Designed miniproteins, single chains, continued (2). Designs and how they scored, part 9

Each design is a single chain, and the fold is of that chain. pLDDT is the mean over its residues in the fold that is shown.

## One batch from the design tools (miniprotein)

Design m4283
Fold by ESMFold2-Fast:
Order: structure tokens, then C-alpha cells, then sequence
Structure m4283 (fold): chain A 93 residues (1-93)
């Protein structure tokens, strides 16, 4: 605590969320979770690299929506939301 940079916090979030996706994939067998896992990890790591803690928090919140949609079988909403997140982090926030 106190020593965590936005990058370190974002990297920890990326690991935790990736483990959640892998666990959900093992439990559900849903291919979308495996397909989205590397993309979710990439947007979280990109957000972390910006050094902006507000962006890191936003991306974490929005990836939670993506995971819930994917688990619920709403693959289209999951992919659409993830694409929007990818565009936000690519804008160099």
C-alpha cells in the first residue's frame, strides 16, 4: 500500500480479471470467455501504462460489464463494449 503506482495497480487488476475469465471458462465452457480474455487483459494493461488511475478504474468497471454479458450469453454486447473500451485506451488517455 502507498507504493502502488497506477501501472502496478492496473497490472494486478489485469491478472485478477484474467484469472476470473479462465475460471469462468472452465466452469461454463463458453468459447467467448477464452476469445475475450487476451483482449480484456490488453485493455487493462494499456490503461495501466497510461499512468491514469481514473482510466484504470473506468476500464475495470467496464470490463466487469463485458464479462457479465459474455457469461450471460450476450456475446454481441460483450464484444461491442470491449471494442468501445479498446478505442478509449487507444486514444492515449
Amino acid sequence: VGQQSPKEMGEANAEGITETLLTLHELTGKEILKKLAPRVKEVLLKAAKTGNPLLVGRVVDETDFVINAAVSGDEKSAEKKLKEIEEIVELGQ
Scores: mean pLDDT 77

Design m4284
Fold by ESMFold2-Fast:
Structure m4284 (fold): chain A 62 residues (1-62)
Amino acid sequence: SEEKVEELAEAILAGDTQRARELAKSLPDVADLTIAAEKLGVSPEGLARALSIVAGKEITPK
C-alpha cells in the first residue's frame, strides 16, 4: 500500500494521467488516498475528486 501510494504521488506530480488512473484503481482503501494527498500537499477531498474523474468512478475520502 505505501509503495503504491508513493507511485501514485509520483505519477500525479509527473502529470502521467494514465499511470495515476491505473494506480488509483488498484487502491482499495480511501485511507491510502489521504496519505497520498498529505504527501502532495493537497486536500484529500480534492485528490479524491481528481482521481474520480481520471479513473471514471466515484472516490470519496472517509
Scores: mean pLDDT 63

Design m4285
Fold by ESMFold2-Fast:
Structure m4285 (fold): chain A 74 residues (1-74)
Amino acid sequence: SRQQAIINQMISQTRRDLDVARRLGMDPGTLRRYQRVVDRISSLPNPTRADLQTLVRLQVDIGVHFIVRAVSKL
């Protein structure tokens, strides 16, 4: 379905963003927690809208980390 395709795209995007965050020095504990959430959602046979919302929240948190990291280097 289109919903499944969107969720699969969000999972792939979140995994790429976590890899970038790791290279930019995000806290290992935070990376492990986020990775576990992504792995859990990825393992679900029928992920829901709530799971998509969880992925969006992770994307926002990762984005905030990138902004804070960039500002701290100024």
Scores: mean pLDDT 82

Design m4286
Fold by ESMFold2-Fast:
Structure m4286 (fold): chain A 70 residues (1-70)
Amino acid sequence: SMLEEAERYVRERRYDEARELLLELIEGGADPQKIEDLLVRLAIEFADDPEVQELVRELGRALREAFPPA
């Protein structure tokens, strides 16, 4: 899946490619809960990686802006 590909990019330290893919998924109307679950998992697993924490923060903001709570 594209979410698995995005996770793989993060593990390979390909943060720009992970960002582009996740933004495309957010803008394309992919399941916001699945994206949020991935971002939470990445934030926990890569707690000591500041680049991953920045990526999660940026994408979490984009996700909330695209899918605001009703």
Scores: mean pLDDT 83

Design m4287
Fold by ESMFold2-Fast:
Structure m4287 (fold): chain A 77 residues (1-77)
Amino acid sequence: SMARVLEQLRRVADLFRQGADPATVLAALDPEARRLALQALEETRRELGETGPDGPTVHPATVLASGAEIYLQRLEA
């Protein structure tokens, strides 16, 4: 259910704020939540244009927090 997915995304953003490892947190997500997180990362990467040789410069926590906030505002309202 979408409510459960959004709850996971909110908790993930909170864990990132606490300094948790992004790769470990993302790997623990349900497939649907992980897919949404990856889509948000891809959109941010596209907006920034080409990523550097070290990959995307935008931190995953920033993208996930923004995505979760938008979806939570819509579905918790």
Scores: mean pLDDT 61

Design m4288
Fold by ESMFold2-Fast:
Structure m4288 (fold): chain A 63 residues (1-63)
Amino acid sequence: SVEELKEEILAHYKKNPKLDEELERLLVRFAIEVSSEEAQKLADLIKKNPKDIEGVEKFLKSI
């Protein structure tokens, strides 16, 4: 489900707060299940504000 995918993305990012290959794979799934636009926004947020766990959590809750 989309909610489980959001939780998986957030859990991965908390452990490894960078855009690594595993997170990129999760973002591909997010693009398919939600939208490519929202996935791109999340990727850009992570790149612009590394280690901003609160920002990522707020973004995911807004969807």
Scores: mean pLDDT 85

Design m4289
Fold by ESMFold2-Fast:
Structure m4289 (fold): chain A 81 residues (1-81)
Amino acid sequence: TEDQKLQIYSDIAAEIGKIFQENKIEREKADKLITFIWETMMITDDIQSIIDKVRKKAKELNIPEEVIEKIEAVILNKFNE
């Protein structure tokens, strides 16, 4: 349901926001990636497609690979709860 998607997104956004604060990622980059995750979730339900698109966007924003790996783990875990 759309309510379930919103809950999953809310949980992802909260955890990724915390990761970004802990790794001192600029707020502007964080907001762009979090917005992109919601946009991606609205156009596809395929978890692997979401992860692949988010990884590509994070690289375009010059987010460090170690932070991208943490973001992928959050997305995977929240969709499998």
Scores: mean pLDDT 84

Design m4290
Fold by ESMFold2-Fast:
Structure m4290 (fold): chain A 91 residues (1-91)
Amino acid sequence: EEAERERAYNTAIRLFKEILKQTTDKELILRLIGALLRLIGMELDGASAIEILRYAIEELEEMLKQTTDEKLKELIKKAIEELKELLEELE
C-alpha cells in the first residue's frame, strides 16, 4: 500500500508539474497550484493510492473542459490516461 501510494502521488505531482510548465494561463496556473497543494495534503493525511489517483483524474478532466489550447489539451489527455492506467492496475 505505501509503495502504491508513493507511485500514485509521485506520478500525479510529475504530471501536474509538466502541465504547469506548458501553460501561461493565469486561471489554469492557479488551479494547478491549488491541486498540487491538495495532493500534498492528501499524502500527508495518508490518503490511499486510489483516492489520490481519483482526485488527480477528476481535477485534470475539469481542467480539460476549460482548456482551448490544442497542445495543452493533448498533454492533459495523456496525463489523464497515465493516471487511469495506474488506477486500473490497483483495482
Scores: mean pLDDT 85

Design m4291
Fold by ESMFold2-Fast:
Structure m4291 (fold): chain A 65 residues (1-65)
Amino acid sequence: MEEVEEASKKALESIKKFEKELANKKINTKDDKLKVQRDVAKHVGRVLRLIGDALEKVLEEERKK
């Protein structure tokens, strides 16, 4: 539970940092926007995977009891 909370907090901080970096970028064309959307989706996927892995570990430890 606490491990999931910490993982979620770190994941949110990573998202905020990435948002800040994107806000500083100039996006001029339609293709640039699509590329940024793809990069965002990819990073969100990585963050969700981190949360999933932490949840899996907690559940496995509980199952051993």
Scores: mean pLDDT 69

Design m4292
Fold by ESMFold2-Fast:
Structure m4292 (fold): chain A 78 residues (1-78)
Amino acid sequence: SMSIDELLEELGKAVAALAEATAVALTRKLIDQGADPARIREVLERVLAEIRRRGNEEEVEAAQKVVDAVYAVIDELS
């Protein structure tokens, strides 16, 4: 099984890849394993800031949708 730190790294990769279903599944695993929701939010905001710095409006919009889906999971389960 993956550690919380490994799951957080994989969540960051999933958001960067715009992989919504994967990001949602990883978030559910993180919460089930007792990860601090604040740490999950920090990963999401970091990756979203990195995507915003690239200056691609379409990528930012797509990444925001993935981030919003992950926040919905946190709000339901925390």
Scores: mean pLDDT 88

Design m4293
Fold by ESMFold2-Fast:
Structure m4293 (fold): chain A 79 residues (1-79)
Amino acid sequence: SHNDEIRRRFDETDKTFNEVSKENPEVKKLIDEHNELGRRAIEAAHRGDWVSFQKYLKQLTKTHKKINDLVKKYLKSKS
């Protein structure tokens, strides 16, 4: 199912990020920040605070890009 495909992709991404974060403290810090922003976004949505929710979504997009860029750079340097 679509949900099973999404879950598999998230699991694979989590494994890759966890492996990289063990050797790269900068990646670990960004992952921790991204997870905290995600938690805050969920809390804002639960209380109907769409202004804070939109703010956290923008921050999540930025941290996600930074994580992806840094992980790609790290993997490229290990080849």
Scores: mean pLDDT 77

Design m4294
Fold by ESMFold2-Fast:
Structure m4294 (fold): chain A 55 residues (1-55)
Amino acid sequence: MTVADYLELLQRIRELLERQGLPYRPVYVDPSTPISVLSELSEQSDVPVIALPRP
């Protein structure tokens, strides 16, 4: 899975979580951010980490 594919999936998950009112931690990334960085952020967080494209 590429970073772009991963970010698209996380965007859809974020929308579902927001509709259900569930807590999550947003983190802003760009297309050059490697998946390993996102994995490390997830391990350091006590809540689900959702990567979002920077506006």
Scores: mean pLDDT 68

Design m4295
Fold by ESMFold2-Fast:
Structure m4295 (fold): chain A 67 residues (1-67)
Amino acid sequence: DLFEEIVKKPDAEQNAIFAKLRPEVQELIENNTEENREKLLEMQIELEAARLGVPKEELRKRIEEEL
């Protein structure tokens, strides 16, 4: 629930946390496994949902409907 915890914080704290998490994200990209690709996609969906102010499941549903 790392990204769910981050999403609940104010923008300034989110930016500080993401700056701190950048090495972890980079490691997931460098170790390009199926599991890591799925984690990256999940993280991107959570971040975009937070930016739009919608639940993650709602954004996922919208993406599925566009496919």
Scores: mean pLDDT 61

Design m4296
Fold by ESMFold2-Fast:
Structure m4296 (fold): chain A 89 residues (1-89)
Amino acid sequence: MLTMKEQPPVTTRSSTGTVTNEATAPEGQEVHFVWLDQSGKVLASKQLPPASENTFTVSISDPSVKTVTTAASAGGEVVERTVTLTLLP
């Protein structure tokens, strides 16, 4: 069964923020990771080989991105988590 790990809130500066996608997939299944902004625009995607646990981190350089939805898909299942990007004052 495909499961996604909990994502912590992250703090960004004006140039960068990092968002990690992490999921446990059924044995032998490839995992496709997608990062979406608050409007549903694709920010990044990554195909990973079959492994029981998969993790990948992307850098978000656009300071207009306030919320990132991380999605993982494997074997016809899809799971999602939402991360809030907060600028330092």
Scores: mean pLDDT 72

Design m4297
Fold by ESMFold2-Fast:
Structure m4297 (fold): chain A 74 residues (1-74)
Amino acid sequence: SRSEELLEQLRRQLEEIRRLVREGAPREVIEEQVARFGELARELFADPEATPEQRAEALRLIQERIALMDEVRA
């Protein structure tokens, strides 16, 4: 389903953000990837076919992204 594809994209995008943070990439580059992550998350939550389990997983990934960005801001 589209939500399954979006979850895979969210996981890949989160791993890319983690890599960029770990490598000390410029803030602007990290922010672009965070914006892309947000777009994918919005598409998933807009999908009426998304299961409660898929939505819960997306929320977990969003929480991980928030925690990661809090580390970058510190």
Scores: mean pLDDT 85

Design m4298
Fold by ESMFold2-Fast:
Structure m4298 (fold): chain A 79 residues (1-79)
Amino acid sequence: MSLEEEIALAVAAAERALGPEAAAHVREALEIEARTGRVDDEARAHLLRAAGRDPALAADPEVAQAAAGEVIGAIRAAL
């Protein structure tokens, strides 16, 4: 699959698991990672929003890790 197709598949799974608002944030985080090669503070803030958490907590590694785990787990379960 192309990178664009992989992102679309992950976003569709996120929409099924977490809803359309969370899926939009997952798309932004994945597009930032694809463009920059890293998960920066902006991408982490989007993952926190997708998990229903305060994006201001993106600098807290425990909160960021928990949010990423929740989002990734939900996507995997919905695939």
Scores: mean pLDDT 79

Design m4299
Fold by ESMFold2-Fast:
Structure m4299 (fold): chain A 71 residues (1-71)
Amino acid sequence: SLAEEVRRAGEEARRAVEEYLRSQGASEETIEAARAHIEALTERGVEVAREDPELARRILEAVRRELEALR
């Protein structure tokens, strides 16, 4: 389902951002704050997927592009 795709993308984003921040020497406080923020955005994305699937798909494409840019 689209909601499952959003949750999967959120988990991938969380891991990518966490790995990136650690590679840059970020503090654990910064990493935890980023993790919490991504988790909150993921939950909102799941709600959007139920209310506006087309918008959710566009957001997923944007997130995937940003994740590729981090690699």
Scores: mean pLDDT 80

Design m4300
Fold by ESMFold2-Fast:
Structure m4300 (fold): chain A 87 residues (1-87)
Amino acid sequence: SELKKLEEQLKKNPDDPKILIELSRKLADAGRAKEALRYAKRALEISGPDDPESLIALSQALAEEGRVDESRRYIARAIRAIGDEIQ
């Protein structure tokens, strides 16, 4: 399982934001919103408040939890952060 491989990688490197983001995305896609949210929050804490990938992962997890207004705010932040990186 891809999830199991990512969880094993995270055990070796518990503060790797790339692994945390990927786990969050896969868990959100699987409807495991609470787990996805925990990993996404941790990724944002490690990567910083304007990391677009962490913000996108957090927005996805929030949407899966039905926290639509919070999800929309994080998507808006991610779009702005991506715009700042391109410009």
Scores: mean pLDDT 85

Design m4301
Fold by ESMFold2-Fast:
Structure m4301 (fold): chain A 85 residues (1-85)
Amino acid sequence: MGIIVNRAIKLSQQVRKVTEPLGPELARKAGEAAYDAEVGGYDPEESRELIEAVREAAKRTTPEGAKLLQEVADRLERVGREFEK
């Protein structure tokens, strides 16, 4: 468990840094989405909102940041599909 948590924290920090210029609330949501995607955590009510926030952030950041954010959103959507099966 420790290795996965350490990777999740690092990815969350990286994503927060990319989204920080877009505002603290969006950075927080994007960081949570990245953490949840890495640990395989999915909440049907909250995770959908996090995915939408990350997709919106990807439209307003650099091309490199957009690629990272799209990968995070895609990963969390895959976790959600596995969670419901």
Scores: mean pLDDT 81

Design m4302
Fold by ESMFold2-Fast:
Structure m4302 (fold): chain A 83 residues (1-83)
Amino acid sequence: MSPEEKVRELLEKALEAARRGDFEEAMEHANKALKLADEDPSVWELVARGLREVAEIVEPRDDILAGILYISSGVLNAVLKSL
């Protein structure tokens, strides 16, 4: 499985869990995607976009968790721009 395919699978699972209100499962999948981004810059843009989508779903119910996801997405985008 390509790194992009693995990240897409993890982000889809995170989004599905977030939509169900299972933020623990959503964060587990989001953290796995973020760890892959830390190891492989080619997936940073994909992970940044996915984390923002998860943050948007989480925001109305957990502002702190959404904030963490928005910051993580922003950091990845800032590093990509400097590359």
Scores: mean pLDDT 78

Design m4303
Fold by ESMFold2-Fast:
Structure m4303 (fold): chain A 70 residues (1-70)
Amino acid sequence: VEEEIDERIEKYLPLAREQARLSPMLTEEDAPLIAAMQVMAEIAQTRPDDKEAIRVVLEKLRELGVEVEL
């Protein structure tokens, strides 16, 4: 599960980097956070009962400095 979440975040990194480049308030350092948030939204939309996947993404968000709780 953790490896799957890491792969999904990596998949979104190029798009997140482009989003950061299009916003004057964001930097490339924000890309991992943007990618992780996108993965969280995807899991909430497609796998809302997958507690393990949700937990792993929340741990990644916390490592990136986001205060999140469920």
Scores: mean pLDDT 72

Design m4304
Fold by ESMFold2-Fast:
Structure m4304 (fold): chain A 71 residues (1-71)
Amino acid sequence: PKLTVQEIADQFSDKTKQRIAARYEEMTGRKVDPAKLSPQELIDLVGFLIDNDPQGFADIAQEEIAEKLAE
């Protein structure tokens, strides 16, 4: 089944959204407020990171998974 953009975005914790935004800023110099990102904007940032820094995104994803497994 296909997840909606909203459902995909809702899987990320606030900390993970902050890490995604911070990594995007490091790579592009563009500041984004993670609390103000729409679901589509968040997915666009994720896509950019996968294409341009797959290892950095993998590290962020590993942190999210580790936090969920520690619950």
Scores: mean pLDDT 77

Design m4305
Fold by ESMFold2-Fast:
Structure m4305 (fold): chain A 67 residues (1-67)
Amino acid sequence: MLEEDRRALSPERVRAFLEEALKKITDPESKARLQELIERADSMDLFERYAAVIQAAVDLAIEKQKK
Protein backbone atom coordinates (compact mmCIF):
# COMPACT_ATOMS: atom_id res chain seq x y z
CA MET A 1 0.00 0.00 0.00
CA LEU A 2 2.72 2.55 0.90
CA GLU A 3 4.59 1.60 -2.30
CA GLU A 4 1.39 2.03 -4.34
CA ASP A 5 0.91 5.48 -2.77
CA ARG A 6 4.51 6.37 -3.69
CA ARG A 7 3.86 5.48 -7.36
CA ALA A 8 0.49 7.29 -7.46
CA LEU A 9 1.84 10.34 -5.61
CA SER A 10 4.96 11.00 -7.70
CA PRO A 11 5.87 14.73 -7.93
CA GLU A 12 4.87 14.72 -11.62
CA ARG A 13 1.41 13.22 -10.95
CA VAL A 14 0.76 15.50 -7.97
CA ARG A 15 1.79 18.59 -9.98
CA ALA A 16 -0.48 17.52 -12.89
CA PHE A 17 -3.43 16.99 -10.53
CA LEU A 18 -2.89 20.36 -8.80
CA GLU A 19 -2.60 22.15 -12.17
CA GLU A 20 -5.86 20.55 -13.35
CA ALA A 21 -7.56 21.56 -10.06
CA LEU A 22 -6.26 25.12 -10.39
CA LYS A 23 -8.03 25.44 -13.79
CA LYS A 24 -11.41 24.57 -12.17
CA ILE A 25 -11.17 26.69 -9.00
CA THR A 26 -12.37 30.32 -8.97
CA ASP A 27 -11.82 31.17 -5.26
CA PRO A 28 -8.73 33.46 -4.96
CA GLU A 29 -7.53 31.97 -1.66
CA SER A 30 -7.84 28.39 -2.96
CA LYS A 31 -6.06 29.38 -6.20
CA ALA A 32 -3.18 30.96 -4.25
CA ARG A 33 -2.86 27.89 -2.00
CA LEU A 34 -2.84 25.47 -4.97
CA GLN A 35 -0.30 27.62 -6.86
CA GLU A 36 2.02 27.48 -3.83
CA LEU A 37 1.61 23.68 -3.62
CA ILE A 38 2.41 23.34 -7.36
CA GLU A 39 5.61 25.38 -6.89
CA ARG A 40 6.63 23.16 -3.93
CA ALA A 41 5.68 19.79 -5.53
CA ASP A 42 9.26 18.81 -6.50
CA SER A 43 10.50 19.39 -2.91
CA MET A 44 7.61 17.59 -1.14
CA ASP A 45 7.97 14.31 0.71
CA LEU A 46 5.34 11.55 0.33
CA PHE A 47 3.22 12.85 3.23
CA GLU A 48 3.26 16.43 1.91
CA ARG A 49 2.26 15.20 -1.58
CA TYR A 50 -0.62 13.21 -0.06
CA ALA A 51 -1.74 16.28 1.95
CA ALA A 52 -1.54 18.45 -1.20
CA VAL A 53 -3.83 16.07 -3.14
CA ILE A 54 -6.32 15.99 -0.24
CA GLN A 55 -6.27 19.81 -0.01
CA ALA A 56 -6.90 20.15 -3.76
CA ALA A 57 -9.77 17.63 -3.57
CA VAL A 58 -11.35 19.61 -0.70
CA ASP A 59 -10.98 22.89 -2.63
CA LEU A 60 -12.61 21.27 -5.71
CA ALA A 61 -15.49 19.97 -3.56
CA ILE A 62 -16.06 23.47 -2.12
CA GLU A 63 -15.98 24.97 -5.64
CA LYS A 64 -18.58 22.40 -6.81
CA GLN A 65 -20.96 23.59 -4.05
CA LYS A 66 -21.05 27.10 -5.57
CA LYS A 67 -24.13 27.76 -7.71
Scores: mean pLDDT 74

Design m4306
Fold by ESMFold2-Fast:
Structure m4306 (fold): chain A 89 residues (1-89)
Amino acid sequence: SKLLKELEELINSLPEDTSLDEALAEVLEFLTEYLGEEALPLMEKVKEALESDSLPNPEELSDLELHIIYLLAKKFNRKKLLEELEKYL
C-alpha cells in the first residue's frame, strides 16, 4: 500500500529523540490527509496499544490499524506488543 510505505518513511524519518506523543501527533496529521475525521479515533486505538504495550481486542483492529501499531511499536521498542502482533501480521 502506498499509504503504508509513506507512513513507514515518515516514522523512520522522525528524530531518535522524538517522544511517543510527538510521533503520534505527526502520524495523526499524515493520516488526516487520507482518512479525514476517521484518523482521530484510529489514532486513539493506536495510542492505547503503544501506552499499554499490549494489543486489546486484536480481532476488532483493521489491517491498517495493526500495521500502524507495528511501525510505532518497532520505532519505540515495544517488545510485548511486537510479539502479540506476530500472530496478526
Scores: mean pLDDT 83

Design m4307
Fold by ESMFold2-Fast:
Structure m4307 (fold): chain A 56 residues (1-56)
Amino acid sequence: SKEGARKGAELAEAEKDPATQYTAGGEARRAGIESGDEEAAKRGEKALKVGQERLT
């Protein structure tokens, strides 16, 4: 749902653990795409990229 996607993005953005941020960001991005919430998808993608960069 759109609400779930946005909540997921907020959690991913606030996440301190890089692996959890990567996973949560990816899930938020997917949920945003599937629910048509482009803003949530973009926020999730940014959180995913931040988490991925922190892991490397």
Scores: mean pLDDT 79

Design m4308
Fold by ESMFold2-Fast:
Structure m4308 (fold): chain A 85 residues (1-85)
Amino acid sequence: ESRARTEELRKQRYEEADMKMFADKMAELEAAEAAGVSFNEILGRILDKSEEAFKKSSVLGNQLLGEALLYQRAHKALENQRKQA
C-alpha cells in the first residue's frame, strides 16, 4: 500500500503541474488575443526559436518544440470552448 500511495501522490503532482502549465498557456493566448496578437504569430515565434536552437543544441530545440506543441493544444482547447454551439 505504501508503494501504491507514493505512486498515486506522484501522479497527482504531475497532473497538477501539467494542468498549471496548460492553464498558463491558455491564459497567455487569451491575453495575447486581447492585445491583438494572433496565435499564428506566437506559434511562429516559438517555431523560429526552435529552428535556431536546433543549430546550437538538439535538447534546447526539442524543448522549444515541446512548448510549441503545448501552445497548439491550448489553442485547440480554446477553439473547442468557442465551438460548443
Scores: mean pLDDT 73

Design m4309
Fold by ESMFold2-Fast:
Structure m4309 (fold): chain A 61 residues (1-61)
Amino acid sequence: SDEEIAKRIAEETGISLATAKKMVELLKENPMISPRELAEKVGISEEQAQLAIAIYDRARL
């Protein structure tokens, strides 16, 4: 579920659950969003965004 993906992102990146939920919504809207653009939109590091994208992509396989 989206909630479980958001929880995993928050746990693995140290980001708040609220921010992780926002990232999941952005990834659902634009699956081709770059780590840089995602990071800029939610105010996190590009490395955190890259990890979030990897978690999201694995979960939808």
Scores: mean pLDDT 85

Design m4310
Fold by ESMFold2-Fast:
Order: sequence, then structure tokens, then C-alpha cells
Structure m4310 (fold): chain A 106 residues (1-106)
Amino acid sequence: APPLPASTAPNPEEIRKRVEEELRAEGYTDKAKEAADLFSKAVQAYGRGNYEEAVKYAEEAFKIVPDSRIGARAYQLAAEAYKKLGNEEKADEYFKKSREIDPSLG
């Protein structure tokens, strides 16, 4: 996916609700809220250019829901953040993991 534009970053609460609903639909009922909160924080951090914080929250999110579509998107977000930080090796690793879980992401 293309990088998130900072000025059009979605409202964190809207991201959280959409992500929670998607995770519940995939059967992650007990972990949906926690993973959604973390993914929302990762997206917000990335949108602000805080790539180190985006990586931390994205990694916590996919650790909770590793085989979900949200987990795949969290890997992708962490990969894009690592690319911004100049860590191409970790970026490539996480892009690969993202595509292995959800091929539609790349």
C-alpha cells in the first residue's frame, strides 16, 4: 500500500472501530479490541512521522492477531515504517510476511 498521507490520516477512533469489527468477523472476539487499539495507534504514529512508535504498535498488534487480515496490514505498516527508518532488511521481511498472510496487499 502507498504511505499514509499525514494530513488525511483517519480519526483513531474510526480506525479502531473498523479494525475491531473486521477482527470480530474473523473470529478474534476476545482480542479484537486490544489489537484494534494497537493498530489504530500504529496508523496514527505513522501518519505523524513517528516511525519508531508506529513499528512498536504494529508489532504488538500483529503479535496478538498474527494470521488475520489486520495482522497482515500491521506487518505492512511496520515494513513501511522500517523503510522510512532506513532498515530495508526488516522492511523486506515484514512485506514478505504481510503478503504470505494476505496476498491482496501486494
Scores: mean pLDDT 78

Design m4311
Fold by ESMFold2-Fast:
Structure m4311 (fold): chain A 88 residues (1-88)
Amino acid sequence: STRQQLVDQAVQQIQDGQSQAQSLISPSDQPLVGSYSQGAIDAVRLGDRKRFSDYLGNVLGITRSNSQASDIVDRSGVTALRLLSQGD
């Protein structure tokens, strides 16, 4: 369905943003960004926008010391929400 295709695209945006942001931050922070990003993906698949926003906030809390990483995370999150809204 179109809705499932948009969810899959939103998940891909989060995964791409995670990988790019992880390349810009310290290796010690990368596992926690990975786990919170997985939580965001799971929330997107369940349609839980509140949980998605909570996990996105956790990722941004880690990346805030790197403006480029934060911009990538924020942009991927906005794009994911836009894609989900197109399926509503």
Scores: mean pLDDT 87

Design m4312
Fold by ESMFold2-Fast:
Structure m4312 (fold): chain A 61 residues (1-61)
Amino acid sequence: GPGEEAMKKARELAEKSKNRGAAAVAGAGYQEGLEALKQGDEKAAERSGNAGVEAGLKAEK
């Protein structure tokens, strides 16, 4: 679903980014998304994943 797709993008950015700050914020968004999914909150998982991707891409610049 959208949350899983957002988290997948955040995880990929965290693993592949050569910018340590970008990798860290993308990884944090992925981790928060995992915790949200454990609690059944798919909307929070989507928001956390997307926030991690956006913050990571801004840090990459």
Scores: mean pLDDT 82

Design m4313
Fold by ESMFold2-Fast:
Structure m4313 (fold): chain A 68 residues (1-68)
Amino acid sequence: SPEQEAIKREILEEGVEEVRRHADDPEAFRRVMIETANRGLEAGLSLSDVGAVVQEIADEGARVRAEL
């Protein structure tokens, strides 16, 4: 739904910003992944949508770490 797409986008944008901020901190990366999954599930997103958002944030974290 449009509401679920808006929630996905918001969670994704916040997660991406946080992993960029904590690029050198593996504990913070793990926390962001857990918090992202919990927020998505609580918001009623499907497991598939939650997985996609978590994966995109993880990919961004890997990209930033590769540039360090």
Scores: mean pLDDT 81

Design m4314
Fold by ESMFold2-Fast:
Structure m4314 (fold): chain A 86 residues (1-86)
Amino acid sequence: MTNEELIKRFRELLSPQQVASVEGAAREMERDGIVLEFRYEGRVRTARTGEEFLVMLSRLQVERKEADVRLRSGDEEFEFRWLPSP
């Protein structure tokens, strides 16, 4: 599955409001230099661009995977659990 196919399927699984929120978050990530580290099933993946973020999020949603996420913005670090939408 290509990155474009993953993003398309992701948009089809979410409401228009959820899609707009996620795309907004991707733009804010690029603007503010936010780095996201995703940990799932023994894998560690880092997103440094809005495209990498959208691809990673799309994969987790399509594959119904939970992930531990670390967000870094400057000197700030925040950790949260990612859950796929029902």
Scores: mean pLDDT 75

Design m4315
Fold by ESMFold2-Fast:
Structure m4315 (fold): chain A 90 residues (1-90)
Amino acid sequence: DEEVAAYAEALEGAVDRLVATGEVSEEEVAAARAGDPEARARVLELAARVLGASPELVEEARRLGEEHDWEEATRRVARLLAAAARAEAA
């Protein structure tokens, strides 16, 4: 899905912004990608918030980061962001 791929790219861009602003460190992002569930939860929560996700979706992004590896968590969060955007457009 082109829209899901776009949101996955947007999530990576949001992570880059969080590193650039000092809200997360490159080391914390590396830990998240390496399998630290606490780092994954925090980074994905903040990235979803940067993208303007609802409080409910931000909390779900945190939970998905806690429960899944980086690749699966980012994919699931991207799908939720795409679904929310479609619901607003309908």
Scores: mean pLDDT 84

Design m4316
Fold by ESMFold2-Fast:
Structure m4316 (fold): chain A 80 residues (1-80)
Amino acid sequence: MSIGELVKQAVEEIEASDIPEETKRKILGLIRQAVLNLLSGNPADLDVAAQYFREAAELAEKAGNTKAAEILRELSDRVA
């Protein structure tokens, strides 16, 4: 699965979840920051993208969305 497909799946999982709307906005904000850093193509920004995906994964897991957390960890591992 491509990085773009994994990002789409993570966003869809978060949007479909029953977690609080404020928490959804925070997770989606972290995913957005990760994607912006990923799109730069600079190796240093790829490490930053990996960190944002990891933070998003931790927040998703804490909120009870294990599937989204798993996808976000996969994204972090792939871009690190």
Scores: mean pLDDT 86

Design m4317
Fold by ESMFold2-Fast:
Structure m4317 (fold): chain A 93 residues (1-93)
Amino acid sequence: SKEKIIEELLKEAEDKLNQAKKQIQQAQQQMQQGLISEQQFQQLVDQIHSDMTNYLNIVKNFVNNNLSGKLKKEVLAKIDKLLQELNDFYQAL
């Protein structure tokens, strides 16, 4: 169903955000252990944040172009929540 495709899309977005958070946390630990420089850590964090923001905005544009009505509003709200979670995580670093 269309609902199943949307559920899979949202799950993939959530999984990608969780993977991005784990990569940043692992890199932070490596920096604290002296395995990577502060500059290398910052470059990685900035790249991941940029890539994930771009990905979520592409998903949001896809939803805007392919969905309508109540389903569109609900899916956009979930993507906006993921964008907020990404930005909150980035600011807390």
Scores: mean pLDDT 88

Design m4318
Fold by ESMFold2-Fast:
Structure m4318 (fold): chain A 92 residues (1-92)
Amino acid sequence: SEYEKLKEEAKKLIEEMDQVIAEFRRLRADPRLTPEQRAALDGMIDTLETLKRAIEEALENKDFDYLKQLIEVAKETLENARRAIERARAAA
């Protein structure tokens, strides 16, 4: 079914989000970060964790339309997060 495909895609995105959150937490551990850089990383972690929770809730509620919207937001958020990680690694 279409819902089963979206459910599988959502689970894969949650796994990717967990990996990106772990990488941001590693970056946050750098003692050379400014307070502003640390706050920005905390904000990205909070955004990803909030989005992950929303996806999990949509899966539980079987809210097909909302889940589809959250998947698109998650893809964009993950792309932006990966670009931020790449820039941080290049600057190190």
Scores: mean pLDDT 85

